# Designed miniproteins, single chains, continued (5): the designs that were tried, part 18

Each design is a single chain, and the fold is of that chain. pLDDT is the mean over its residues in the fold that is shown.

## One batch from the design tools (miniprotein)

Design m16593
Fold by ESMFold2-Fast:
Structure m16593 (fold): chain A 87 residues (1-87)
Amino acid sequence: ASAAATSTAVAADGKWASATATVTVAPGDGDVVVRLTATDGDGTVSTGLVTAKESDSLALGGKPYTSTGEVVIQANTATLTVSVELL
């Protein structure tokens, strides 16, 4: 299993922004859950869970299956720091 995260720039003034996690699962990995964490420059934190199921990879004939999830945060900074943790 593998996971990666990206972030979008946030508008100043507390507009909503998003961070996206991509999780890839292959046969033999089982179901994979990751925690996505987004933190702005002011210390505002939002978290979410993203799940990729092994059964979706098996439905593709054993090819890796990629799932994506999004965390939305109200942030006042131009950038987000994002991280993913495999659970």
Scores: mean pLDDT 70

Design m16594
Fold by ESMFold2-Fast:
Structure m16594 (fold): chain A 62 residues (1-62)
Amino acid sequence: KTFTVTATVLRDASGAIYGQVTLPDGTTYVGRIVDGKLVDLKKGAAPAGWQPLGTVEVEVTV
């Protein structure tokens, strides 16, 4: 199932960029943003120490 959702863009301690999304069912995923898509999904929230950079619209498939 594919969703178009707003992701919070986050930078980790190494400088890598991730997106965090919460889907309509309340499930949160963190993944990498590639060409407007959220890929390499990990269930759960990003660590609290990651720096928020803004938001972006992404496609996510679960």
Scores: mean pLDDT 83

Design m16595
Fold by ESMFold2-Fast:
Structure m16595 (fold): chain A 128 residues (1-128)
Amino acid sequence: DREAILEEVRRRAEEMGLSPEEKERLLAAAERGIDLAERALSASPEEVIDMLVEALEELGDDGLAQHALAWALYRTLHALGAKPEIIDLAELFLALTGGEVPRTNMPMTPLLAEFLRRLARISLEQGR
């Protein structure tokens, strides 16, 4: 449910003591994550990678907004019963934006390897 996810983002932003402007940025990122998840249901896994890369490039160096988008995407994909390979992409994206390493048993498929390659290029271009 879109409203439940957005309410959780509002609650967490408030707990973190974020400014109204920062809260609005995180809510916008979360809404984009939900929209991406809905689009992902009709997309190939490769198209989902393109969508995720585009979203990351547009958010630039805003790590909190990237994490909010990744979290909302992951939550929505699970709620919609998305395919395992798409959920794996979202889980990897969520872990990386949260400053965490992916779980030790996450399958390194050619699809996930391609996503990591695309993310590495963005990081290099952004000076990370």
Scores: mean pLDDT 78

Design m16596
Fold by ESMFold2-Fast:
Structure m16596 (fold): chain A 79 residues (1-79)
Amino acid sequence: SAAEREALIAELEALRARLRAIRDATTDPQLRAALDRTIAQLDEFIALVRAGKLSLDEARAAVEQARRLLAQFEALNAK
């Protein structure tokens, strides 16, 4: 449904915002480069979901992968 698609887009955008916060806080150039690549991939997924080019199952899979990557980046950025 359109409502489900909008909810998935909102969730991807929220995850992207959290990744951007980690990127902006880090002084590690390798971690920053990895975050920039992940953010660019999320930008592409969000655009494809908005264009109706991805199925809802593919959009859900992207959310799950983004959550896993966020957890990994948060762990790497922890002291």
Scores: mean pLDDT 87

Design m16597
Fold by ESMFold2-Fast:
Structure m16597 (fold): chain A 80 residues (1-80)
Amino acid sequence: MSKELEELKEKLKKFLEEQLNEAIASGDKQKLEELKQAIKERIKWLEQKKLSQPELTEKANVVIEVLKEYLKKLDEIMKK
């Protein structure tokens, strides 16, 4: 993976961790559901982008992978 993609991955993980921690700290299940929905919508948008701009496929796949990781974390947290 290029240094650019690694930096993108780390920045995205940091952003998602901050959003997740804020949602958990709020104690508001609605915030967790909103975050989950936003991640699902972003994955759908990126999959569509791959079809229209195939040159973005590698970058989009890296972002989608990280987003799916955080969807799994949200599912586990929301189970109680």
Scores: mean pLDDT 81

Design m16598
Fold by ESMFold2-Fast:
Structure m16598 (fold): chain A 68 residues (1-68)
Amino acid sequence: APLVLSDEQRAEIARVLADALAGRLSFEEAVARLLAIYETTRPLSPEERAAIRRGLARLMAQLRASQA
């Protein structure tokens, strides 16, 4: 089942992604902030943490290509 996020949590995630794409956050800082936001909803498994990290890397690569 997907994590149920509040509107505030979704807005915060969008801000983290925007800051990471703008180069204001490193990849590691962006991962740490995303994990913290998700974990306010429930504890994450190691597999979920790894999936979030891989998802962010893939998403950022796709978004950077789209903004060229």
Scores: mean pLDDT 77

Design m16599
Fold by ESMFold2-Fast:
Structure m16599 (fold): chain A 68 residues (1-68)
Amino acid sequence: MESAQINGELQREMERNGHKGELELDGDADGRETRVRLSGDKKGVELLRKMLEASGVEVEELEVEYVE
């Protein structure tokens, strides 16, 4: 679950600084495991991590890919 307010703040910061990031969620049907993939520039990925922490999602597996 995402907080629209928190997401808005993070998106504005990303746009202001010209950073890019993508977030993909893959969850088990039982909701027992959540796999998260973050991709983007380093700063964009850091902002996405803050969004995940703010949402309160428990992440079982986190994959990070940095791009230019």
Scores: mean pLDDT 63

Design m16600
Fold by ESMFold2-Fast:
Structure m16600 (fold): chain A 81 residues (1-81)
Amino acid sequence: SLSRGRFVLVEGDRETELEVRDDRTMDALSRAGVLAEEHGLSPRDVIDIMKKIVENQHLSPEELDQLLDDEIKKAVEKQNK
């Protein structure tokens, strides 16, 4: 069955509603959250990555997974703690 959902990101007093069209996009968002926490990314970086995933949810599952991996790698390299 086709499910549709809204994913809400909260950053302080700001709330961003994202339209999630399928379970694959939701899975990518879950993975982004886990990977971001493992790498110690800031909440802002996590939100930016999740927005990018949703903006690109028209991509194939393989391309979406690659996008997630690339965005996590870029964010980790920028942190350089």
Scores: mean pLDDT 71

Design m16601
Fold by ESMFold2-Fast:
Order: sequence, then C-alpha cells, then structure tokens
Structure m16601 (fold): chain A 73 residues (1-73)
Amino acid sequence: SMEDEELAEKARELIKKAREYTEKGEFEKAYEALREAERLAEKIKDRELRNKLLMEIGVEALYAAVRKVFPEK
C-alpha cells in the first residue's frame, strides 16, 4: 500500500541517519532516530516488510551499543 511504502521509506532514512550519528559518536541522536524508525515500522501492515525493517533497526541498535561501550572504535 502507499502507506506502507511511505512508512518504509521514512524508516529507512531514519535507519541510515542513525548509522551516521553512531559513526559520529552522537549516540543519543542515533537512539532517537532508531526509536522513531521502530515506531514507523510497527505501523506497516505487510508482515514481511515490517519484520525486515525491525530486524535492520535491531542490528543498528546493537551496533550503536557496541560503539558506545567501545568508543575508540
């Protein structure tokens, strides 16, 4: 649906932005972007698309957590 496409597009932009924030050490902004991406993804009606985006968000959240604990890398 058009709504699913719009939600997925917005969620993907937020996932991309979260990675950029993580690489810059801006962890609070990264977490805010991932939280918003998750809220948008959860509104998607297509189960496969929703699950794929939620998985990508989870991977990015884990990456951000690792980078925060090991900030020199």
Scores: mean pLDDT 86

Design m16602
Fold by ESMFold2-Fast:
Structure m16602 (fold): chain A 90 residues (1-90)
Amino acid sequence: MRAELEKEITEGVGDISIGVYNMIGKATGDTDTSAQLQSLVRQLTAAQIAGDKDKAAALQQQIQDLIAAHDASQPKVDLAKRKEYHEELL
């Protein structure tokens, strides 16, 4: 389920948080990038559990590359402050 999957993502990849993942998807409407990140994080967790270090390293690199590519295509904005500001406007 969604909550279980979000927990797996957060625990599986250290510095990659579900918050960053959700902010990327919501800010850009890029559901494809969000889906790819979710799939790669699940595969990374499975590879780590299986002890497949080569596969885990390759998947971790793909996750970092996707995040870096997405960040490079977007201006750096304070997404957390934007969300708070939007809630104040309501």
Scores: mean pLDDT 59

Design m16603
Fold by ESMFold2-Fast:
Structure m16603 (fold): chain A 95 residues (1-95)
Amino acid sequence: MADAYARVVEEAIDTAIENIKKGDKEGALEALRTVKRFLESVREYAPELADKALRLIDEAIENVKKGDYEKAIQTLKEARPVAVEAARLAAEKES
């Protein structure tokens, strides 16, 4: 199920980016809330990676709220590999 965890996080981040590109601020923030809840749940197994990803997601949320969509997208692209790594490491420890 490691691939299922990583896929959920990837899809949620990709959904946030697409909603930002469409100007759907509420949809973007909802997708980012999903990412945050997931990262909080894996924090027990991958605290350093989860904390790094959570900081990047919080930065992206603030940029979405400010209307700085270009910076929000760039921050989410940086967060994506870190969040995926946290999800994979958590799945390995849960297995």
Scores: mean pLDDT 82

Design m16604
Fold by ESMFold2-Fast:
Structure m16604 (fold): chain A 80 residues (1-80)
Amino acid sequence: SNLVAGVEGALAEAEELRDLASQISPEVEAIVDEIIALLKQMKAQLQKDPNDLAGFQAQMAQVQALARQAAELIQEALKA
């Protein structure tokens, strides 16, 4: 499905970014690892129940919150 393909694309991108995140800080790397874990869970859940839009939205909100936290940590690292 289009949603599964989208999650797979996001997962591939996040896995590529993990190596770069480790060069920024351990805290950013930890957040990227958590995003990767959530994206893997989202893919598995969409394959099991493609009509669970509420579950998908809840997990997407978690990914967005983690992405914002990572962005804030990167901005603080650049200020030092």
Scores: mean pLDDT 82

Design m16605
Fold by ESMFold2-Fast:
Structure m16605 (fold): chain A 76 residues (1-76)
Amino acid sequence: RPPLPLEEARRLAFEAAKQVAEIAIKDWGLSPEEALELAKRALRTVAVHYGLSPEEADRIVEEAKPELEELVKKLA
């Protein structure tokens, strides 16, 4: 399986991270800090799964961090 284009892999990884954050807060009742940690892990895992390098995945996590922090604060 060839890796997905960077843009598509990034989009799918971010969608997965947002879904994990929402489930963690709304379904599992976790804190914003716990939800953010799970969302970051989900984003990295999905990005690597779609063929991005660990370095590319870590960069995408860093880029998405402010948006995920804002999201978990709004969901809490």
Scores: mean pLDDT 80

Design m16606
Fold by ESMFold2-Fast:
Structure m16606 (fold): chain A 63 residues (1-63)
Amino acid sequence: PGVAVLLPDGAVALAHMTTETTGTGQVVTPAGEAPATVTLLDDKTAEVSSALASGVGTIVKTL
C-alpha cells in the first residue's frame, strides 16, 4: 500500500505506507530525487517532508 502526492510546485512524492497515516519514499523533482516522509492529513491531502520539496499536496493515487 502506498500513495502518490502532487505538490503545488509540480513535485511528486511516491511513498509506501509504514503506518495508517505515515509513509516513506521518494520525492521526484526536476532537480532530482530525495528521500521523503509523507503524512496523510485526510483522504485527499498529505504533508510531504524532504530536502528537495516540502508542503501539503493532493493525493492523486492510492497504490
Scores: mean pLDDT 81

Design m16607
Fold by ESMFold2-Fast:
Structure m16607 (fold): chain A 68 residues (1-68)
Amino acid sequence: SARDAQNQRLLDDLRYAVERLLTQDPADPATQAAFAALRDLVAAVMPTLSPEHAAEARALLEELERAL
């Protein structure tokens, strides 16, 4: 469905953002601010995602959290 395609694009964009943040200095305030903004964005959209897409989004954030 169009919603599933949009959710997949959101997950692809999220994965790209996580990959980019993992290459940044975790002590940089800009990196910390970007991570906080990403967490807030995901939290806001999480209730609209399918259980499968929500699990993928959580896994990506957990990967970033472990690296920081």
Scores: mean pLDDT 78

Design m16608
Fold by ESMFold2-Fast:
Structure m16608 (fold): chain A 98 residues (1-98)
Amino acid sequence: SAAEARREQEELEKHRHEAGLEIIEEYMKYKKMPEEEIKEKLEKARKSRKELLKLLIEMMAEIYGKEVEIEEDASEEELEKILEELLREAIEEERARE
């Protein structure tokens, strides 16, 4: 039970990480960023959850016209909260279109 729950959580975390990388890659390509810059940012994000979260926050802020300041020393927990808040705003915007 505990070992199964742990494996399920590890698989879920891997899926979330891979999905985040795919989203940010597609977004950077959509913005027509230089291929070298895309590669560097993806490699950094692949090795660091903080870097992926920062890129996802920047993407969401840009898409929704929000200004967010990310401290260099921000924890993963703080970054996740910022991203969650931006995602909540995104959902509210989509609801307003219905």
Scores: mean pLDDT 79

Design m16609
Fold by ESMFold2-Fast:
Formats: structure tokens, C-alpha cells, sequence
Structure m16609 (fold): chain A 67 residues (1-67)
């Protein structure tokens, strides 16, 4: 999937020392689809918004703790 590949690229750019598991990547990809995120740059902004607290509550908790 192009969206999944863009998410993988964004995650590796933001967390270069992490090895994200498939469940985490699937969760991010599903949320990206819901938000109509199509590009690596949009995916990076989305991830930064989650980490900075602009996106909080259930979405942030689900992404950080898994499904």
C-alpha cells in the first residue's frame, strides 16, 4: 500500500532508532486513511501532532499503546 509505505517512511524519519512493530504501523495506517493522509510530509505532521498533544485522548492512547 502506498499509504502504508509513506507511514513507514515517516516513522523511520521521526524514530530512526526504533523498530516499530506491524500492529503499530497498521494502527497508524488506519488512522492516516481516516484523516486522508496521502504523503510522507502529511504523515510526519500527523505523527508530530500526536506526540505534541495536538491530537490527544483516545487516538493518541490507542496509537501509543496499540489496538
Amino acid sequence: SKIRNNIITAVKTIFPKENPDDSFLDNLTNEAIKKEIETVQQAKVFIFDILSGKISGGTRTRLLTGK
Scores: mean pLDDT 69

Design m16610
Fold by ESMFold2-Fast:
Structure m16610 (fold): chain A 88 residues (1-88)
Amino acid sequence: MYSEEEARRLVERAAEAARRAVEGKKQSGPKGAARYTGGVLRAIGELLTLRLGGVPAEEVIRLAREAGAGLDEEARKLLERLARGAAA
């Protein structure tokens, strides 16, 4: 199982990826679409890495909420939704 520090780093990377995804969604054109898709895939990858590493579903969701506290509403909602998906 990951240490608390390792888990926090993975969730922080997922939060940054979610922030970039939301920025991409707000951009016009193919570059914005690519940024959105890349951000979503990176966030899912980090969250799934936590789950596969033995972090419980409820803990991944809790860490995602904590990391999301500094994000805008859209990025926070995206991160929480992806964390719940990774937890399933």
Scores: mean pLDDT 81

Design m16611
Fold by ESMFold2-Fast:
Structure m16611 (fold): chain A 75 residues (1-75)
Amino acid sequence: KIEENIKKAREYVEKLREMGLEEAAQHLDEAIKAVESGNIKEAIEHVKRALELAPDHPAVKEAVLAIGNAINAKK
């Protein structure tokens, strides 16, 4: 469900901040806020930016998956 996926994404964003990946974490946090407001286009742009900053980082990939699941749950 949307709420569960949003919560999971927020947990990964916090982990990224703890790891020192603050710019990627900020873009993923903005993506989560965009999903919550129904602005899917904005969410996708922020996800794209986070992946550009840290393309191979496992925690970024997990956050992106959670955000993608939240988007799919909204349809």
Scores: mean pLDDT 79

Design m16612
Fold by ESMFold2-Fast:
Structure m16612 (fold): chain A 75 residues (1-75)
Amino acid sequence: SELERKARQKAERFIELLNKEIDASSKDTLEASLPLSSPLVQQLIKNYFTSKDEYEKEAKKVFEAKFEEELKRLG
């Protein structure tokens, strides 16, 4: 549906911006700056610096959570 397409696009954009933010920051800077981030985002950040495989798994979870959020917002 058109709503699913828009929600998917928003979720994809969120992941792109998050990856850009992580790439632009050191581990120490991110850990200091994002103490109030959601548990999923915090886990994603930790995995980025410890394991690329774990990062990909958690990125998928963040995408799914954002996709559901945007679907509720649009519906």
Scores: mean pLDDT 67

Design m16613
Fold by ESMFold2-Fast:
Structure m16613 (fold): chain A 70 residues (1-70)
Amino acid sequence: EEEKRREEALRALEERLEEARAAVERGIAALRQRIAEGGDIEAAKAVLERLAEVLPEPLRELLRAALAEL
């Protein structure tokens, strides 16, 4: 049953990455909306940069791409 344990671990990792990606996308959309409403762009970028420090590589690149669009 070692294969079953590997499948469970891989599925759990994939679920975590998908949840983290969705959370990052929601956070970016919320910050973009706040900026459009007259929010502080520099403050928003600083928040996203701090978030990037705790994200795994694939999500970090996604966040960096979003920062380039701001």
Scores: mean pLDDT 71

Design m16614
Fold by ESMFold2-Fast:
Structure m16614 (fold): chain A 93 residues (1-93)
Amino acid sequence: SHHRRRALRDIAKALQYLSKEKFQEAAEHLARAAEHLGDEELAKEAREAAKKNPTKEEVVELMRRVLEAYEEKTGDEALARELRASLDTITNG
């Protein structure tokens, strides 16, 4: 539950930074979320992306992968769906 709570906080911060077009900060928080979910490869990819001035498209794809990892690790399909809806609003609004 502690890892789950930390992952959710970092996902929420990543969504906030993405909405402000702060892509480096969004990617850094996605890396932390992936670490808390135990997805070391995804965490590494997100950290490397953060170092390379990531694009909106790159951060959105990382976010979708983090949300998939969240759903897989927690079984919380309802919250994963709500987080994907928030992402879609930010990217298409």
Scores: mean pLDDT 88

Design m16615
Fold by ESMFold2-Fast:
Structure m16615 (fold): chain A 91 residues (1-91)
Amino acid sequence: SKDDLIKQVYQLLQDAADEAEKKGDEALATLLRLTGMVLMSLGKHLSPAQIQEVYERLKEIIEYYKETKDFLAFEDKLAELLAEVEAKVAA
């Protein structure tokens, strides 16, 4: 269901934030938790297909950071995703 997809997005971000905190990466943990709150609020206005796209893109962005440790590029990729989500909600 749509609610289950939104919960999966939220859980992905919470799990990633918890892992970041355990490794002492407070900046990453904070950014992931804030992203989760925004997506929980906006997700109700998206289609199930759009929520699934957000989930897959978040997985790729998180994996990119795990491999590169490029926080600035990670932050930029998250900001781009959030802007796209906000645009879809406004349309």
Scores: mean pLDDT 85

Design m16616
Fold by ESMFold2-Fast:
Structure m16616 (fold): chain A 91 residues (1-91)
Amino acid sequence: MKKREEARRAMEEILEEQRKILEELFKGDKEKLEEAEKLIEEMRKEGEERIEAGEEDKFLELREKLEKPKKENPEKYEKVLKEAEERFKKE
C-alpha cells in the first residue's frame, strides 16, 4: 500500500511539472490552458491504472529522472517530461 501511495505522489509531482510547463507555454490563452488541464486529468487516470497494474517503480524512476536533470540539464529535463507523457498514454 505505501509503495502505491508513493507512486501516486510521484505521479502527481510529474503531472504538476507538466502543468507548469503547459501553463508557461500557453500563458494568456485560457482555451489552451483548459485543454491542458483535460490532458493532465487524462494522464492522471492512465497513471492510476498503471499503478493499480503494479507499475509503481516506473513512476518512482520517472520522478528521480525528472528531479536530477531539472537542476543539472534543462534540455534533458524536457526530454524526461516528454517520455513521462508517452508513458502515461500507453496501456
Scores: mean pLDDT 68

Design m16617
Fold by ESMFold2-Fast:
Structure m16617 (fold): chain A 79 residues (1-79)
Amino acid sequence: MDDRIRRVVDDTTRREIDRANDRLRSAGLGDRIPDVSRQIDDAGRQVLDWTLAGRLDPSEAPGAVRDSADAILDRTLAS
């Protein structure tokens, strides 16, 4: 189970990083890519930790990663 949860969170995190990087490049914010990628990776790790600790249902983990990535991206685009 843990390996499956890690795979799902890692795959979702990678996809959200790719999506955010595309959005940032289109907005002329390519310089922000390393910082935003790190923040989304950190959020994915936090979601994995919460899920493995039983604080988050595994079915909710991909949504939590996407929600965190959206919040990070929105904050970056607003600044």
Scores: mean pLDDT 86

Design m16618
Fold by ESMFold2-Fast:
Structure m16618 (fold): chain A 106 residues (1-106)
Amino acid sequence: SMEKMRKMVDEALRELALRIKEEAEELLSTGDPAKRTMVLMAALELYNFGEHEEALEVLRIMLEQEAKRGDEKGIADIAEVAEKMGFEELAEEARRTLEELREKKA
């Protein structure tokens, strides 16, 4: 049945997203844009499955890694994604991180 197949696919995607979350820091440490996209997609999948706390945690890991790199564009993108997902506190944290980084470069 299509309903049974959808449940199996959704569970497999959810499990994959959770595994990517557990490996997110290592994946992001490489600086590879493809791996960054994979981690971002995992956060979006977790959010869509109702795993909002897990999605928030993935975005927090992404913010930490972009802050360590001093990537202003990456931090700004995380702020926008967090705001769109309703993670207002994380969006504000990302905006503060961006401002502090810009002040240090000035």
Scores: mean pLDDT 86

Design m16619
Fold by ESMFold2-Fast:
Structure m16619 (fold): chain A 60 residues (1-60)
Amino acid sequence: AEEEARRAVNEALKAAEGKSDEEKIQMLTDAAAEVARRLGPEAYPAAVKALNEGLKEIDK
């Protein structure tokens, strides 16, 4: 769960390179939500953690 979430968010961050901060946030959020949807409610904390870590790479 944690590894899948972190990988998905990191892949989204790479794909969002060169896009606006708003688009980056949306893409990371979508990636984390997809992991939680696919793996079920127990994966939600891991998805949220990975999303928060990815968002730190966008914001100053």
Scores: mean pLDDT 77

Design m16620
Fold by ESMFold2-Fast:
Structure m16620 (fold): chain A 82 residues (1-82)
Amino acid sequence: MFNESLTEMIRIAGEVISDPEVIARIVGLAIRAIGHILDGDLDGAIESIQRMAKLIQSHADEKSKKQIDELAQKAIEALKAL
């Protein structure tokens, strides 16, 4: 569930963002979120996901923004379920 949500957010980012530097930053935030989970820092993981969603949304149309909101919420919900 969590990994599926992150993977789908990255896929959408690749479709709406042409700048490889921005894509690299999005992937970096996803890796950072996983790192925080491994450290038991759920707040840090949630913050990383929120930053990733915001970055993707800044390049997305209204439809993609809604998809990213749903995926980010799903990822955060999965983290809170432990």
Scores: mean pLDDT 83

Design m16621
Fold by ESMFold2-Fast:
Structure m16621 (fold): chain A 106 residues (1-106)
Amino acid sequence: LTEEQKEKLLEAADLTALAKVYLEEEKYEEAIKLAEEAIKLAESVEPVSRVLANALLILGKAYLKMGKYEEAIEYLERAIEIARKVGDEETLKEAEKLLEEAKKKL
């Protein structure tokens, strides 16, 4: 990665961490906006990364908390795909658990 690409990935990681804080504070709309920005930034650097998997997980979880189950399923399935490719077992396990929860609500 170039220095510029590394900086963008660090920014995406920071946005993801902030989105998680807002999610924990039940500020779901703010969490979604930050996670979406993190996803866009991470994807601009590389198509598959731990940051991307984490941002997708947070986005999916935020939609789940808002009762938007169809959107939650979409992002959680993407989080599972990316987490599996990067070997992020923690994100994979959490995303799979939340996906089952979302599917039960449909």
Scores: mean pLDDT 89

Design m16622
Fold by ESMFold2-Fast:
Structure m16622 (fold): chain A 74 residues (1-74)
Amino acid sequence: AEREALVRAFAEETRARINALPLSPEDKAGLVAELDARRDQLLAEAPHMTVDEAIRRAGEAGRELLDRARKLAA
């Protein structure tokens, strides 16, 4: 449960950050949908990950999406 909770927490933090950016509703929807897909993949893998792996992989997914979101906002 700890790994699943961690993945969900990172996903919600990333969603909040995407929604705070000056993006079109379509761009926000697309990024959030991609975030939800990445979250679901990580949740499926979570029982086979260590806590450190969950932190690293969730952090990487969040950074990738936020980097893309920032480029769209520019």
Scores: mean pLDDT 84

Design m16623
Fold by ESMFold2-Fast:
Structure m16623 (fold): chain A 94 residues (1-94)
Amino acid sequence: MEEEIRELVEGARSLVEYARETKDPEAVRQAVDALEHAVRLAKENPELVSKETLEEIIKAGREAMEVAEQLGDEETVSRARKIVDEAEKILKEL
């Protein structure tokens, strides 16, 4: 669980960096898809997720929001914001 979530977050961060450099909206959407999967796994098994991993999801989500906003993708900004909100809620319940 922890390892799977970490791989999703690392992949998402790489895609956000790529999107920032190339201005590729598909890359930031793929990053958000990966983060949505990571948050879903964390919600289903909160006892198996570290505080550090939740903080990394929040950070990656905020970075995805910034890139999506720069690209004018309001839908992806909203999706990334929801990811950050959900991860913050899980973190507070720990």
Scores: mean pLDDT 84

Design m16624
Fold by ESMFold2-Fast:
Structure m16624 (fold): chain A 77 residues (1-77)
Amino acid sequence: SREEFQRLVSSAVAHRIRGVGYVLQEDYEGAIASYQDAIDDLQRAKELKPSEKATLDAEIAKLQARIAALKAELAAK
Protein backbone atom coordinates (compact mmCIF):
# COMPACT_ATOMS: atom_id res chain seq x y z
CA SER A 1 0.00 0.00 0.00
CA ARG A 2 1.00 3.67 -0.31
CA GLU A 3 1.10 3.99 3.50
CA GLU A 4 3.31 0.87 3.83
CA PHE A 5 5.65 2.18 1.09
CA GLN A 6 5.98 5.57 2.85
CA ARG A 7 6.61 3.85 6.21
CA LEU A 8 9.42 1.72 4.69
CA VAL A 9 11.04 4.75 2.99
CA SER A 10 10.83 6.74 6.25
CA SER A 11 12.33 3.79 8.17
CA ALA A 12 15.21 3.59 5.64
CA VAL A 13 15.89 7.34 6.10
CA ALA A 14 15.96 6.89 9.90
CA HIS A 15 18.40 3.95 9.62
CA ARG A 16 20.62 5.95 7.23
CA ILE A 17 20.69 8.91 9.69
CA ARG A 18 21.65 6.50 12.52
CA GLY A 19 24.40 5.07 10.28
CA VAL A 20 25.84 8.55 9.66
CA GLY A 21 25.74 9.16 13.44
CA TYR A 22 27.73 5.97 14.03
CA VAL A 23 30.33 6.99 11.38
CA LEU A 24 30.80 10.35 13.17
CA GLN A 25 31.45 8.40 16.42
CA GLU A 26 33.85 6.06 14.51
CA ASP A 27 31.55 3.10 15.32
CA TYR A 28 31.91 1.56 11.87
CA GLU A 29 30.31 -1.78 12.88
CA GLY A 30 27.23 0.11 14.13
CA ALA A 31 27.17 2.15 10.90
CA ILE A 32 27.33 -1.02 8.73
CA ALA A 33 24.41 -2.58 10.65
CA SER A 34 22.28 0.60 10.33
CA TYR A 35 23.02 0.95 6.59
CA GLN A 36 22.10 -2.74 6.09
CA ASP A 37 18.76 -2.11 7.87
CA ALA A 38 18.17 0.83 5.49
CA ILE A 39 18.91 -1.43 2.47
CA ASP A 40 16.47 -4.08 3.81
CA ASP A 41 13.68 -1.45 4.09
CA LEU A 42 14.39 -0.14 0.56
CA GLN A 43 14.33 -3.70 -0.87
CA ARG A 44 10.85 -4.20 0.65
CA ALA A 45 9.74 -0.80 -0.70
CA LYS A 46 10.85 -1.87 -4.24
CA GLU A 47 8.52 -4.91 -4.08
CA LEU A 48 5.55 -2.65 -3.17
CA LYS A 49 6.17 0.02 -5.85
CA PRO A 50 7.94 -1.31 -8.98
CA SER A 51 7.71 2.14 -10.67
CA GLU A 52 10.26 3.42 -8.09
CA LYS A 53 12.78 0.57 -8.70
CA ALA A 54 15.36 2.69 -10.56
CA THR A 55 15.44 5.37 -7.82
CA LEU A 56 15.49 2.83 -4.97
CA ASP A 57 18.18 0.70 -6.69
CA ALA A 58 20.39 3.81 -6.96
CA GLU A 59 19.94 4.50 -3.21
CA ILE A 60 20.65 0.84 -2.34
CA ALA A 61 23.83 0.92 -4.48
CA LYS A 62 25.06 4.05 -2.65
CA LEU A 63 24.46 2.39 0.75
CA GLN A 64 26.22 -0.82 -0.42
CA ALA A 65 29.22 1.30 -1.52
CA ARG A 66 29.30 2.99 1.92
CA ILE A 67 29.23 -0.41 3.65
CA ALA A 68 32.08 -1.68 1.42
CA ALA A 69 34.19 1.40 2.24
CA LEU A 70 33.57 0.96 6.00
CA LYS A 71 34.46 -2.77 5.81
CA ALA A 72 37.71 -1.86 4.00
CA GLU A 73 38.49 0.69 6.75
CA LEU A 74 37.92 -1.98 9.45
CA ALA A 75 40.11 -4.51 7.56
CA ALA A 76 42.95 -1.92 7.30
CA LYS A 77 43.15 -1.63 11.11
Scores: mean pLDDT 89

Design m16625
Fold by ESMFold2-Fast:
Structure m16625 (fold): chain A 98 residues (1-98)
Amino acid sequence: DVTAGTSIGIGISQANKDASIKIATGFGYYAVGDPRYIPAAQRAIKYANKDSQKAIRDAMSRPKSDIDKAYKIIKDGIKQANDKSKKLITKGLKKIKK
């Protein structure tokens, strides 16, 4: 979902550096494993910070991804993120599941 990707991208941009890169990388891998997330990942690239944009693109360039491992990376990144970033990313993920 393009709208969900906007929320996720902004959330990634507002996160501290380590959390930002982990969430961006995990989200890119998740989009490879579940193509329903590709539009959201492409949108997140537009709104994420420069390092996270690269992390999403690099992760999405892989031919195959383990969804469970990708989700663990996202959860680990969210745990390290600030409250504003957590709310935006959670809001975006919730929209994709609907």
Scores: mean pLDDT 78

Design m16626
Fold by ESMFold2-Fast:
Structure m16626 (fold): chain A 65 residues (1-65)
Amino acid sequence: SSSEISRLENKKKLIIESSEAFKTMLQYLAKKYSVPQSEVQAMIDKLNKKTKERIEELDKQIKEL
């Protein structure tokens, strides 16, 4: 239904925005604690992979409606 599609689209927006906010905070804290950039990048890559998987699952649910 149109209502369910809107709910799932809003959930996608929440996931994307929260992921971006977390990456911003992570970069700030990594600089504060002098964490090597290679380690920070590995954490970002892992987060990006999980975010992509969550969005793909929601897209599948939307297509089935």
Scores: mean pLDDT 89

Design m16627
Fold by ESMFold2-Fast:
Structure m16627 (fold): chain A 77 residues (1-77)
Amino acid sequence: DPKQKKEQLEKNIENMEEAEKELQERIKELQAQKQKALAEGDQQKARQLDVQIATLQTALSIVRSGIDFERELLKRI
């Protein structure tokens, strides 16, 4: 049923856009924590935060690719 497929894709896109927003907010928080660690001379904590930021940036890229993929599928229905 094309209508059910469209509704499922729209719901998937909405859920992924919410995940994108949460990842963006978390990255911003970690970047602020990294700047504080650097200002305090805590190089070890700054390096740990860099790893966490890189991991979340990778997750964000995957989520964004998924949104683009689902949007292309939606155009074909």
Scores: mean pLDDT 89

